# Designed miniproteins, single chains, part 49

Each design is a single chain, and the fold is of that chain. pLDDT is the mean over its residues in the fold that is shown.

## One batch from the design tools (miniprotein)

Design m1781
Fold by ESMFold2-Fast:
Structure m1781 (fold): chain A 56 residues (1-56)
Amino acid sequence: MERIEALAVRAVLDALAAGETDAAALREKAIQRMVEAGVPRAEAERATANLRLAPV
């Protein structure tokens, strides 16, 4: 969990650095980066959901 969450945070920060500010797009880009790094999509989705990128 910890390593995947750290990767999710880094992926979100990378997307923000690229100029993305929309919460849904940030989550999508973070998931894609994590999957490209070898994280299963289900784990990437769980980790990004825990980051609360948008009001629920």
Scores: mean pLDDT 69

Design m1782
Fold by ESMFold2-Fast:
Structure m1782 (fold): chain A 64 residues (1-64)
Amino acid sequence: SAATEAVVAYVREKGGATAQEAMAYAESLGFSTEEAENAIAEAVARGLLRATRDASGRTILYPA
């Protein structure tokens, strides 16, 4: 989806981003919170992004 492509491009350009930063970016483009959440889930499920946890327990997204 357009939201998934936008989230993937954002994370790739930054070299990594928190899930919250990726969601905020998608919302800034006019996508809903639900669309932003679904875009991140789709990107991870499709192997376009890798999800991990930092030392504080935050979800961090990286290019796959």
Scores: mean pLDDT 86

Design m1783
Fold by ESMFold2-Fast:
Structure m1783 (fold): chain A 73 residues (1-73)
Amino acid sequence: STTVTVRVVGMFRGRARRDLLDYLSTLPGVTVTPSKDDQYTFTVTIPDGADVDALLAEARRAARGHLEVLSVS
């Protein structure tokens, strides 16, 4: 699996956060864990065989472009 840490940023982050979480919840095998220290930072676990780049592109669209990728491992 690939683990991606993302943060929702910018002026509209509250709505972008909701739209991002709604989108990620539709994806089979994807697990989302919110940071304990920041409600806008999430660890996203993506299953093997998924297109990580395509998933992140759609996540950015759901977040209205207000998405920063902090790490990929």
Scores: mean pLDDT 84

Design m1784
Fold by ESMFold2-Fast:
Structure m1784 (fold): chain A 63 residues (1-63)
Amino acid sequence: GVEEANKLVEQAIKAALAGDFATAHKLTMQALKLYREAGSSEEEIMAKSVEVAEAITEGIKAA
């Protein structure tokens, strides 16, 4: 459900900040699938994708 998807987004953000972009991508794809299955809007799903993208940007800057 949405709680499981939110947990995957948290893990994706942590992976991105640590420079593990492959894991961040995999977790993000799993989270987006769960959000769609739970009936979340595409706008809400996009907002979660932006959170991960911002974390990737910060991970790159920290590297």
Scores: mean pLDDT 81

Design m1785
Fold by ESMFold2-Fast:
Formats: structure tokens, C-alpha cells, sequence
Structure m1785 (fold): chain A 81 residues (1-81)
């Protein structure tokens, strides 16, 4: 459906943003404030994905959200070190 296509596009943008942030975390020395700001942004992203998960019935998109949430949680834990 057109709604599922819009959800796929939103997830693609989020996945790309997460990939870019992972590269920053791997290649740059982040200040404590920068780490805190990224953690806050990622935690907001998790909340938004939780709300999307409640609205989506497509199994493909639900699996994609679950995988994305796990990646975000892993990155938050890495940033907390």
C-alpha cells in the first residue's frame, strides 16, 4: 500500500542516519556532551519506533523496526562507555 511505502521510506532514512552516526562514533573522538546529545536523540528515535510498531501490521516492516531498535540500543550502550 501507499502507506506501507511511506513507512519503508521513513525506515530507510532512519537506517541511513544510523549508519552515518555509527561511522562518526567509529572514526571521531566525541566529547561527553556530544555523546549525551547522540544518546538523547537515539532514545527519542526508539520511542518513535515503538509508536510506529503499534500502528504497523506489515510483518516485513515490523521485523525491520525490531532490527533497527536493537541496533540503536547497541549504539546507545557503546556511547555510554
Amino acid sequence: SAEDEAFREALERTEKDLEELKKIVETEELSEQEREDYIAGLERGLGELDELEKKIKNPELLKRIEELKEEIKALIEELKK
Scores: mean pLDDT 85

Design m1786
Fold by ESMFold2-Fast:
Structure m1786 (fold): chain A 118 residues (1-118)
Amino acid sequence: MSPLERRLAELLLELGDLRGELQAYRERLLAGEPVDVEEVLELIDRIIEKIREIAELLEPHDPEVAEKLRRIAEEIEELREKLPSLSREEQIEALARILQLVSEAIRLVADYLEARAA
C-alpha cells in the first residue's frame, strides 16, 4: 500500500467513525432527547475538514473525484450554517442529508482505492 493509499484509508476510517457519531445525535433528536447543537456543529466541522483533506490529497491524482468531494464539503457546510436556526424536524432532515453526503464521500474514496488495488 502506498503512503497516499494508507493515509486515504485512515481518513476513511475517521469519516466512518464521525458519521456514526452524527447518526447517534440524529437518533437522539428522533427520540425527543436534548442535543447540544454546538457539539453537533463541532462534529460537522471535523467531517468537513476530513473531506477537504481527502480532496487535497486526491487533487494531483484524480481532480474529478477531488472536485466532487469539495462540492460535497460545500453542501455540508451550507447545511451546518443553517442548523442552529432550524426547528427540531428540520434539524433531523438536515442531519439525514449530511449523513447521505458523508456516505457519498466515503463511497467515492473507496471506489478510487478499489480501482487502484487491481
Scores: mean pLDDT 89

Design m1787
Fold by ESMFold2-Fast:
Structure m1787 (fold): chain A 81 residues (1-81)
Amino acid sequence: DPEERRRLAIENAGFIARYIVETLAKNPDLIEASIENMEKYEVSGAPKIGIDTAVEALKAGNFDPEEVARRAEERMAERLR
């Protein structure tokens, strides 16, 4: 079902972004090294949108996992239109 695949992709992008921001907010000393490692990942689709959104948020000093998850979900939804 294309609509279910779309929904799962959006949810996956948000989940990845939330998890990254939530984890690194608890370990701020690891942020710089984690960003460099994430920029080496050869991924596409929802995982890429999730990671890129989390990296942008961390670089901007935004540690709100729910806001960052929402942004990733919106970006993924727009990409699938």
Scores: mean pLDDT 85

Design m1788
Fold by ESMFold2-Fast:
Structure m1788 (fold): chain A 106 residues (1-106)
Amino acid sequence: MEKEKKAREYLKKGQEYLDNGDYEKAISYFEKAIELGTGKLKAEAYLNLGRAYLRMGDYEKAVKYFEEALKIDPNNREAYALLAIAYENMGDGDKAREYFEKAKKL
């Protein structure tokens, strides 16, 4: 669908800004991708939104968006690995270990 094509373009632009360290623009584009995208594309946009917050040190928001990605794509190994990293940075070693183990089993 036309919306999915536009969502993918926004996702790609968001990834480019994320790689360049422009987290504010990256977040804006990922939010636009979430508005227009469905299914796996929307899950990928949530995953990348979480990555942006993770790089900014906002671990609570990172966790929230990785969990949103997993609601859509529950077998996303990368989302579990990123959750483990976020919880390690928050000092929750037990949750970090749980999510790392989940990622390894997928």
Scores: mean pLDDT 88

Design m1789
Fold by ESMFold2-Fast:
Structure m1789 (fold): chain A 60 residues (1-60)
Amino acid sequence: MLTEEEVKAIVEAIKRQGSLEKPLSDELIETLEKYLGKEFAEKYKDMTVDDVVKAILELL
């Protein structure tokens, strides 16, 4: 289960993208690897921000 601080960090990284249709930035990938693990980050690194948001909502 993600902590409130971890969720906040991920949300702030997503907000910095400005668009859900963009590929993940290096900053967002690093944030996902830090809080959700390397396997999660590697799975979604070639996906869109929208795909990541949907995956995170399923974990909450």
Scores: mean pLDDT 74

Design m1790
Fold by ESMFold2-Fast:
Structure m1790 (fold): chain A 57 residues (1-57)
Amino acid sequence: KLEELKKEIKEYFLYVKKNKLSRDIEIENKFLKKMEELGVTPEEAKKLIEEIGEYAG
């Protein structure tokens, strides 16, 4: 389940970069909440989102 969520986050960042859009705080907060529900700490969830964003595309 966490790997599925990481894939969704990667697709989000690829979509944002491809279309030259601004990052959507509401969507990213939703990802943070889903990670917390999967037992990831808030600090680790933020780190994972930024890491995925850095390495997407």
Scores: mean pLDDT 80

Design m1791
Fold by ESMFold2-Fast:
Parts: structure tokens; sequence; C-alpha cells
Structure m1791 (fold): chain A 68 residues (1-68)
């Protein structure tokens, strides 16, 4: 489960970097988010919170940039 959470974090980070650096169409963003949501559903909330907390500052900055 921890390994799955870390793999999800790496994929999420890669997706955020791609959006920030190159921009994705709304359809591409939706597709990437759907894939991430499917992976997220298979990972425990506790494992995701632990990984998320370790990377909180970096994730917060990227999420803010994507949402802007």
Amino acid sequence: DRAAAEAFADEFVAAQEEVLRHGLSEAEVAERMAALAARREKISDEALRAVGKERAAEWAAWIAAVQA
C-alpha cells in the first residue's frame, strides 16, 4: 500500500509538472485526472496522507499553480 501511495505521488507530481510546463487541454487534464482518481481509489487514505504530509509544501505549491 505504501509503495502504491508513493507511485501515485510520483505520477501525480509528473502530471502536475506537465500541466505547469506545457499546459494541457481541458480534455487531456480530465483524462489524466480520471486515471489518477482510479489509482487513488485503490490506495488507503492513511498511506496517502502520510506521503502527502511528507510532500505537503511541494504539492501545495503545484496544486495552487494548477488551480490558478
Scores: mean pLDDT 68

Design m1792
Fold by ESMFold2-Fast:
Structure m1792 (fold): chain A 97 residues (1-97)
Amino acid sequence: MSKEQLEAETLIALATMLLHFARKIADKLESLGYKKEAEEIRREIDEVQALVDKAMELLKDPSQIEEALTLAQEAVERAMEVVRKGDEIYKKALEEK
């Protein structure tokens, strides 16, 4: 296994964990009556999941490992933003309750 392949696999795992956390935030928002905000977060989760899925497909081809790494990095950055956005909305929701 190349260092780049290991890095891409690690980033895919990290993005997947971040998306799982974002889904939990969306579920909490929906339970508080913030259905529109929860649906927006879920849509962004689906977009990041598509990047993760594409990176995983590229990893099946040794010649595409560099592209897979780039997409995996983008997936982590976007997943972190989704989590941050969800957390900010959740904090605002708690302040209004």
Scores: mean pLDDT 87

Design m1793
Fold by ESMFold2-Fast:
Structure m1793 (fold): chain A 55 residues (1-55)
Amino acid sequence: MSIDEKVEELLKIREEKGGKAAEEKLKEILSTMSGDEANELLTRLSERVKELQAK
């Protein structure tokens, strides 16, 4: 699964099940990633959250 797909999965979980469920999934995903991939995921997730706040 690409970083973009992981970000969209996390946003979907957050919207459907809430932030705590999304945080647990984020921790699971981060445990399988390198530091560079983790930083990219967190950056993209933050950007997508800001976009959603505009709606």
Scores: mean pLDDT 78

Design m1794
Fold by ESMFold2-Fast:
Structure m1794 (fold): chain A 55 residues (1-55)
Amino acid sequence: SNAQAALAAQTAKVRAFADRFIDEVGARLPPSQAPAVEKARALADESIAGVDAIT
């Protein structure tokens, strides 16, 4: 079974999707909130990378 490889591939897709969603939300916020949007993106990427690290 290549479950680990499949999970890693799906983790990469989830990361891309999460980043796109954060970009979309950020576009709807005032420019003064850009730092908060960037921090949310960094936290999402870190969390997803943590899942990838255990597979």
Scores: mean pLDDT 75

Design m1795
Fold by ESMFold2-Fast:
Structure m1795 (fold): chain A 94 residues (1-94)
Amino acid sequence: SHRAHITVIGQDQPGSTNTITISGMSGIPGSIIASIVQNTTRSLGGTSTTISSTSTSTTMQVTSPTLGSQLAQMIADRLRQRYGIDVDITIINT
């Protein structure tokens, strides 16, 4: 079974900048994945910048008033609801 992965790298604190990478979204364009991250981040009053977007992974730099882990959970929920795909989240605190 295909499983998507969200990796968050950063301090996982409100207002901090975190790097979010989404992989395993086979068949879904990276531009669509980037749009979901941008829209989710913006809905929380945050900002995002796309670092890279390929057929296999999308990496974005995000700053949000919420925890990066909380933002990742919201992104995972939206991906699960829209595409019916299982999503794992890994938080790497630096």
Scores: mean pLDDT 83

Design m1796
Fold by ESMFold2-Fast:
Structure m1796 (fold): chain A 80 residues (1-80)
Amino acid sequence: MSPKVLEAEILLALARMYYSVAKLAASQGKNEEALESLDKAIELLEEAKRLAEEAGDEKLVAEIEKEIEEVEKLKAEIEA
């Protein structure tokens, strides 16, 4: 595994943690905290995607793109 792929995987794991925190916050009606956690997740996912693209890991890029879509969808649902 290249250092860039390893870094992307770590950032993806961190983004998943923020996404879980956001879902929990949203379930408790804490929409502001949920949105803050989702914004952090998107930032981490975008950085992870860039690293995966630079490494040429097409599978990892596709996985990250799918997770960005899921995070953005939840953010839109909370903002509605």
Scores: mean pLDDT 87

Design m1797
Fold by ESMFold2-Fast:
Structure m1797 (fold): chain A 64 residues (1-64)
Amino acid sequence: MEKEEQEILEEARRIVREAEEGKISYEEAVKELLKLSEKLKSPESIARMIGLVLRVIGLEIDKE
C-alpha cells in the first residue's frame, strides 16, 4: 500500500473516532469518508474504506 493511501486511511479512522465520540454527525462522517475514498486507487485501500463507512452507518442504525 502506498504511503499516501495509508495517510488517507489514517485520516478516515480519525473521522470514524470523532463520529463515535459524538464530535461530528454520522452524516458528516460518511460525507468526508466518501470524499477521501475518491483519492484511493488500490482495491485493498478501497476495501478498508468500505469497512470504515459501514462501521459509521452501523453506529447510526444502532442509535435509531
Scores: mean pLDDT 76

Design m1798
Fold by ESMFold2-Fast:
Structure m1798 (fold): chain A 120 residues (1-120)
Amino acid sequence: LTPEEAREMARFLDGAIDVAKTIAEAARLVMEGNYEQAIKLADEAIEKARKLREEAVKTARSPGVRDRILAVSDGLIDLAEEVKKAAEEKNPEKAREIYEKAQTFIDSLQAERDRYRAAA
């Protein structure tokens, strides 16, 4: 990666981390029985992930960078859709699984962001 690509990836990952945190919060709300608020946050996360994907893909300079942006964005959209379904089904056990997945994703994205910041 060039230093410019590393800076662009770090900025994308900051947005991706924020989306993942919103998904984790939505999952926590499902576990607490706050289903309507969980659905609202899940919809917000889906919209934010789609916007992040659109903007980041426009600036992607290499196929590898583009593929990584798509993989992260699609993963976030899938996870947000899963938490929305858990809220609609009022399934706190499924929400707990999603919360754990979201925390693992956050940790992974933070480590990746820090690597790109070091490369810039």
Scores: mean pLDDT 88

Design m1799
Fold by ESMFold2-Fast:
Structure m1799 (fold): chain A 63 residues (1-63)
Amino acid sequence: MAGDIAEALEDYEAKNSNELSLKKGDKVEILVDLGPHYVVAKNLATGEIGIVPKSILKVIGRK
């Protein structure tokens, strides 16, 4: 999953400073796989980096 590009399936609001807020349709690059439930991702539109749940992401491109 690291290096993969994913799309946000729904809006997500960060609950703390370590999390990334997303809008439905946002494209992210997965930087680190944190295990079964979370990744560290970069929002490609804003450049922001943070933790997001895997459940809201659809992988659309693999490297």
Scores: mean pLDDT 80

Design m1800
Fold by ESMFold2-Fast:
Structure m1800 (fold): chain A 69 residues (1-69)
Amino acid sequence: MSPMEKLEEALVRLREAAAAGDEEAIARATEEFARALVEATGVSEETARRYAERVRDGLVAQARAGRPP
């Protein structure tokens, strides 16, 4: 699987976890998304984690509001 395919898969998993409201699943999916970002883009793990956390927060907010992305 290419790094870009892994990144897309990690994003899908994060959306699913946010929709389910499972805090443990959200935490795991956020970590996987950050790792996929490092592999796909070559950014530092710290930069990837901060970006993944922002994406997480946006998806959780959208799930709570019941709005499409």
Scores: mean pLDDT 81

Design m1801
Fold by ESMFold2-Fast:
Structure m1801 (fold): chain A 70 residues (1-70)
Amino acid sequence: SSIFENMLSALSTVVGSRFPVERLFEIAEKAAKMIEEGKSDEEVIEFLVSQGLSREEAQAVVETFKKLSA
C-alpha cells in the first residue's frame, strides 16, 4: 500500500542508520496499520517511541510521512 511505502520511506529518511532494514519494515508495517485504522498522530508517535525512536525522531517521521502522502 502507498501508506506502507510512504511510512517506510519516512522511517528510512529519519532513522535508517540506527535500525536494521528488517526492523524498519516491521515498524513501517505496524505504523501503516495504525494510520489505516485512523489512529491519531500522537498515538503513532508514542508507538514509534516505544520501538526505540526519540520523540523528536518520531515527530520527524510523522511529518515526513505527511509530506510524502500529500
Scores: mean pLDDT 88

Design m1802
Fold by ESMFold2-Fast:
Structure m1802 (fold): chain A 76 residues (1-76)
Amino acid sequence: APTPEQEARARELGERAVELYKEAIKAFKNGDYETAIKKLEEARRLADEMLRLLGGDGGVFSPEAEKILEEAKKKL
């Protein structure tokens, strides 16, 4: 089981990932596809780190986020 320190770190990473995801959605809606891609890739990285700290409890990065990342890449 993860330690209390690992759980605290995972929570911080998850909160940062959600914030980056929200920023990416705003950038995508504004046509700033480069920023959207950058923010989504960073969010994905943080979500993956969170998952590793929690012992791999299943995918955290949403299918919607993946779709937006792919659409942004097509536009760039």
Scores: mean pLDDT 74

Design m1803
Fold by ESMFold2-Fast:
Structure m1803 (fold): chain A 71 residues (1-71)
Amino acid sequence: MEKIEEAARLLEEAGVPRELVEEIVRAAKEGDLDKVNRLLTRAVVLVGVTPKLEEAGRLLVEAAKEIQKKK
Protein backbone atom coordinates (compact mmCIF):
# COMPACT_ATOMS: atom_id res chain seq x y z
CA MET A 1 0.00 0.00 0.00
CA GLU A 2 2.69 2.53 1.03
CA LYS A 3 4.61 1.84 -2.22
CA ILE A 4 1.52 2.57 -4.33
CA GLU A 5 0.81 5.81 -2.41
CA GLU A 6 4.42 7.00 -2.83
CA ALA A 7 4.36 6.05 -6.54
CA ALA A 8 1.10 8.00 -7.07
CA ARG A 9 2.71 11.08 -5.49
CA LEU A 10 5.79 10.74 -7.72
CA LEU A 11 3.62 10.34 -10.85
CA GLU A 12 1.64 13.50 -10.02
CA GLU A 13 4.89 15.44 -9.36
CA ALA A 14 6.21 14.20 -12.75
CA GLY A 15 3.17 15.80 -14.42
CA VAL A 16 1.14 12.66 -15.15
CA PRO A 17 -2.61 13.52 -15.38
CA ARG A 18 -4.59 12.60 -12.25
CA GLU A 19 -6.99 10.38 -14.21
CA LEU A 20 -4.07 8.28 -15.52
CA VAL A 21 -2.51 8.13 -12.03
CA GLU A 22 -5.84 6.77 -10.70
CA GLU A 23 -5.94 4.08 -13.44
CA ILE A 24 -2.34 3.05 -12.70
CA VAL A 25 -3.04 2.86 -8.95
CA ARG A 26 -6.10 0.67 -9.59
CA ALA A 27 -4.13 -1.70 -11.85
CA ALA A 28 -1.35 -1.97 -9.24
CA LYS A 29 -3.86 -2.70 -6.44
CA GLU A 30 -5.33 -5.48 -8.64
CA GLY A 31 -1.83 -6.96 -9.18
CA ASP A 32 -2.23 -6.52 -12.95
CA LEU A 33 1.40 -6.18 -14.02
CA ASP A 34 0.58 -6.07 -17.76
CA LYS A 35 -1.86 -3.19 -17.27
CA VAL A 36 0.56 -1.34 -14.95
CA ASN A 37 3.32 -1.59 -17.60
CA ARG A 38 0.95 -0.46 -20.39
CA LEU A 39 -0.27 2.57 -18.41
CA LEU A 40 3.30 3.49 -17.37
CA THR A 41 4.24 3.45 -21.07
CA ARG A 42 1.42 5.95 -21.72
CA ALA A 43 2.74 8.14 -18.88
CA VAL A 44 6.24 8.09 -20.45
CA VAL A 45 4.76 9.21 -23.80
CA LEU A 46 2.95 12.12 -22.08
CA VAL A 47 5.67 13.47 -19.73
CA GLY A 48 8.91 11.81 -20.88
CA VAL A 49 11.36 9.66 -18.91
CA THR A 50 12.04 11.40 -15.57
CA PRO A 51 13.71 10.12 -12.37
CA LYS A 52 10.37 10.45 -10.54
CA LEU A 53 8.52 8.44 -13.20
CA GLU A 54 11.25 5.74 -13.17
CA GLU A 55 11.08 5.42 -9.36
CA ALA A 56 7.25 5.36 -9.44
CA GLY A 57 7.37 2.56 -12.03
CA ARG A 58 9.74 0.53 -9.85
CA LEU A 59 7.51 0.94 -6.77
CA LEU A 60 4.34 0.04 -8.71
CA VAL A 61 5.83 -3.14 -10.22
CA GLU A 62 7.05 -4.29 -6.79
CA ALA A 63 3.66 -3.52 -5.18
CA ALA A 64 1.75 -5.37 -7.93
CA LYS A 65 4.01 -8.42 -7.49
CA GLU A 66 3.40 -8.40 -3.71
CA ILE A 67 -0.38 -8.16 -4.25
CA GLN A 68 -0.30 -11.10 -6.72
CA LYS A 69 1.41 -13.21 -4.00
CA LYS A 70 -1.39 -12.34 -1.53
CA LYS A 71 -3.96 -13.48 -4.08
Scores: mean pLDDT 80

Design m1804
Fold by ESMFold2-Fast:
Order: structure tokens, then sequence, then C-alpha cells
Structure m1804 (fold): chain A 85 residues (1-85)
């Protein structure tokens, strides 16, 4: 049985291979098992940004910040992506 962390790590592997849709599915599986996995929400935002789905990326970066308000990378990405809308 896969853990949230194992799904997250598989998502990272797929992201490095530029398999963005597959990476998104694995990050979603990680979040399904652990909805408070701020890093998985953040990385899902990164994938959606690569797919040019900026509104969805914003939503996921906001979720990462709700879970971890001191998540500096998520703050930076949120501000950056908002400028693309």
Amino acid sequence: METAEQYYLKGEELYKQKKYEEAAEYYKKAIELDPNYAQAWYNLGLVLEELKKYEEAIEYYQKALEINPNYEKAKEKLEEVKKKL
C-alpha cells in the first residue's frame, strides 16, 4: 500500500521527466491520502503552471499557504503566477 510520501516522490520523478499530467495525478493521490501535505499542494501548482493552467496553479499555491503560512516558495509563486493573468 502506497503512502502519501511515496506518491509525492513518484510525482517528483515524473515532473523531472516532464510528464506533467502523470505527475499531477500522483501529487493528487498524495493529497488524497494527506490533505495537509503542503509540499504536494505546492508541487501540484508547479505542474499546473507548466501546463499553462494558471488559475488552477493559483488555487493550489493558496492551499499550500493555508496549510503552511510561512511557505515562502508558495508565496513567491503565487505572486508570480497572478502577474500572468
Scores: mean pLDDT 86

Design m1805
Fold by ESMFold2-Fast:
Structure m1805 (fold): chain A 68 residues (1-68)
Amino acid sequence: MIELTDEDIEELARVAGITVEQAKKAVEIYEKNKDLPLDELARIIAKETGITLEQAARAVIFLRSKEK
């Protein structure tokens, strides 16, 4: 499991160009779907959160960087 602080969520929102609320939803989807490839995971996040595929891909890359 990835543990994120409120500051990590705010940084995710800035990096991806999305709202803090959208960033929180992206984290929840990421945690449930960690084993999926970047393209599939980004597609799910984009659809469920209402952000662009590019923004969702940035969010996934950011979240994976926080695992190590």
Scores: mean pLDDT 81

Design m1806
Fold by ESMFold2-Fast:
Structure m1806 (fold): chain A 55 residues (1-55)
Amino acid sequence: KKEEMDHLLDIAVDAYKEKGVDPETILARLREYLSERFSPEEVEEALAKLEEKLA
């Protein structure tokens, strides 16, 4: 669900910032994970939000 995805992204950003993982790696991993579970449209939207949070 849209809300569930947004919540998941928030958790992921928080965890990765805590670990100091670079944004490019985060985006690549989440793209692969989300592509298997969500529609292409939802994946692109989620990645756009991630880029905003990580910028």
Scores: mean pLDDT 73

Design m1807
Fold by ESMFold2-Fast:
Structure m1807 (fold): chain A 79 residues (1-79)
Amino acid sequence: DEEKRKEAIELIGEAGKRAVATSADPARAAELARRAMEAIEKGDLETAIEYLRELKRLAEESGDEGAVRLAEEAIRLLE
């Protein structure tokens, strides 16, 4: 579903920006968001979900509940 994938990309963008601002490893947060978006564009949703789970873990480690929620929502849209 193209509409769900587009919404997921927007959520990943927001989660990534938030994780970059709050994470102890902002470069890793940015890379995970970028890789997830690239995987969606290639139709590799399984790989996108794995990168999003890593991004979610980074957000959990930083205590950013907003970034965790956005990453979880993106995962749900891709499943």
Scores: mean pLDDT 84

Design m1808
Fold by ESMFold2-Fast:
Structure m1808 (fold): chain A 86 residues (1-86)
Amino acid sequence: MEEERLRLIGFVLRAVGNLIEGDYEGALKDVEGVLKWAREKGNEKAVKIAEDFIKELREAIQKGASREELSRLIVKGMDAVDEALA
C-alpha cells in the first residue's frame, strides 16, 4: 500500500509541476498514467475517480481554463484518489 501510494503521489506531483509550467499535455499524460495504473490494480473505485478526474481536466484544458482552475482540479483529483486508497 505505502509504495503504491507513493507511486500515485509521484504521478500527481509531476502533473502539478507540468501545470505550473503551463505544460497541459504533459499534465494530461501524467494523469493518464494514474488511470492506467489504477486499472492494472483492479481497484474499481480508484479507476472511477481517475476517469472522472481526467475527464474534468481534459474538458478544462479544451475550454482554455486558467492555470488556477487546472490547479484546483488537480487538488480535487488528488483528494479523491487519496480517499479511494483509504
Scores: mean pLDDT 74

Design m1809
Fold by ESMFold2-Fast:
Structure m1809 (fold): chain A 96 residues (1-96)
Amino acid sequence: MAEVLRGLADIYNGLGKIYESKGDYETAAEMYEKAAELYRQAGDFEGAGISYYNAGLAYEKAGDTEKAKEWYRKASEFYRQAGNEDLAKEMEEKAK
């Protein structure tokens, strides 16, 4: 079950990168959000944190600073749950 969710999350994360390479940052952000939620459901908090961070970066590139900050806060929470305090603090700084 968790393995299938992680596999699907990896596919959405890959789609996010493809849309980002095309300059479609809004669609990229949506793909990264989908990946993050699937990683979260699988208990992969590191994968969730990375995907929320990528969504935040995509929203910044799309010009949506407020959504970017919201996703950086979520990335911080999941990096903290994953035991990565340094990345959690970095995300908190980006959310300011």
Scores: mean pLDDT 86

Design m1810
Fold by ESMFold2-Fast:
Structure m1810 (fold): chain A 61 residues (1-61)
Amino acid sequence: MEEFLKKLEEKIRELEKELKELEEKLKKNPDDKKLKLEIELLEGQIALLQGMKAWLEKKSK
């Protein structure tokens, strides 16, 4: 269970880095609708993984 939680944390961290890069790109091109959609999708993925991590942490106790 600890190993799985670590993998989730690493994946979340990776996606958060990707999100930051996309946000920096959006600052340079605020009218990029495709980039806005990609950010929204990535935020959704991060939220899902964070929720899964929280549920697993609660279940392990």
Scores: mean pLDDT 80

Design m1811
Fold by ESMFold2-Fast:
Structure m1811 (fold): chain A 75 residues (1-75)
Amino acid sequence: MKMSIEEIEKFIEELKKKIKELEEKIKELEEKLKKETDPEKRKEIQLEIEILEGIKALLEAMIKYLEKIIEKMKE
């Protein structure tokens, strides 16, 4: 039931991989936004960027929490 330090470290690496994928998608959407002239489409793209940035922030918070758990397991 409780994860080992190695299992937590592997989970952190998976989360870091997901963050990189989100960063790539955000960059693509930012480039698309720079070329878009339709106000409604610009709002849609901006909202999608905000959602992905929100997900990224949650994943970063999860990593920070897991790193604190590892520190508590160091004895």
Scores: mean pLDDT 84

Design m1812
Fold by ESMFold2-Fast:
Structure m1812 (fold): chain A 75 residues (1-75)
Amino acid sequence: MELVEEIEKLKKEAEEVLKEAEKKKNKEAIEIVEKGFKEVEKILEELRATPEGLEKIKEVLEKAIREARKVLEEE
């Protein structure tokens, strides 16, 4: 349950970053977050909501948020 809650929080954070990127019209940041969401969907198809799948989803979301924020801070 805790890992699912962490992923839900990360999804909300990623959505907020995407909204900020869209507001700033930063295509690179938008692409990073969208790619992250596509990778999450692929993991869910392959591994489903298994502990391994959830850990990978967490890593993908954390990386996407971090990279998108770096791009937004540099602009």
Scores: mean pLDDT 80

Design m1813
Fold by ESMFold2-Fast:
Structure m1813 (fold): chain A 105 residues (1-105)
Amino acid sequence: MEEKIREIARKKALEDMGLTPEQVELLRKLVEDPSSLTKEQLDEIARILGRPVKEEYTEEELEQLKRDARITLDVIDALATMIEISLRGMTPEEVEKKIEEVEKK
């Protein structure tokens, strides 16, 4: 149940931010291994982050994309954590479900 709550929270965070799992993986690759990215993948990252697409990215522009990607990933993690806390944070239905789970064990 806890693992499923984390997965649901992560999915909801991505949906609320208008991002797909594939787009999140591109942002991670930019932060972790930018040399593995194609020009087309850099263009997609620029579009995701609201930056202009360029024929060639300068070192400064690549560093800006990396900073924006790190911030975006941190916001996703923070939002997912907030949603997880909210889901665990004792809605009346979840209080009833936890009581039933304790009674059935």
Scores: mean pLDDT 76

Design m1814
Fold by ESMFold2-Fast:
Structure m1814 (fold): chain A 63 residues (1-63)
Amino acid sequence: SKVKITATKDTSAVGPEVVNFKKGESVVVDEKDLTVLEDGWVLFRYKGKVYRISASDVEIEKV
């Protein structure tokens, strides 16, 4: 199953590098590669790397 992570505002995902998202930009990952943490962070694996993004800055939908 796939999920789409869409930025609702300008934001950044932080991992081995910083990935900037403009409002409306999105990334699609496997559902198994997404974890929503209780501390308000979303972890996702993209192209072999793990990134953190603020849950309040994104919408997550199944595709």
Scores: mean pLDDT 84

Design m1815
Fold by ESMFold2-Fast:
Structure m1815 (fold): chain A 74 residues (1-74)
Amino acid sequence: MPREVTAEEIAEAARRYAEETGVALEEMAERLRQRARDLEAMAERFAAAGDEEKAAEARAGAEAARRAAERLAE
């Protein structure tokens, strides 16, 4: 039962973290892009194993992370 996280929630959390720590928003965006790539690789692995449900969940997570990174790169 993985909790669904939206791109808006991820972007907001990343902005708060950046404000508190002094990390650049572009640095946070890069971390989110890396997370998206990891989730895409995981989705491909699940699809190859026939686990369509887990593959779809991982793909949705990658999409949300990419969208959040775009919001931070303004």
Scores: mean pLDDT 79

Design m1816
Fold by ESMFold2-Fast:
Structure m1816 (fold): chain A 87 residues (1-87)
Amino acid sequence: FKPTPTAENVARVAARALQEAGAPDAVVIGGSNKDFVGAIVARDPELAEKIREELKAGKKVSAGTADVRGSLPEGVDEIAEARVPAA
């Protein structure tokens, strides 16, 4: 195993933090490439699907709105998804 955080680890940790903070149902998408690991939080599955499509197309995703928060690099090598469990 590499000591560097993976897309799946970042998504899982962010989802756990949101659950502990009492956030509503959300989808966390983690992404990584050789230089960067990040995560983006989408309020609903439709927004999460759009983010997944953009990442597969090699586009950068970055937002700071109520519905989407976080940043993911261009050309992600790995994509992972985690859902915030119901309380």
Scores: mean pLDDT 69

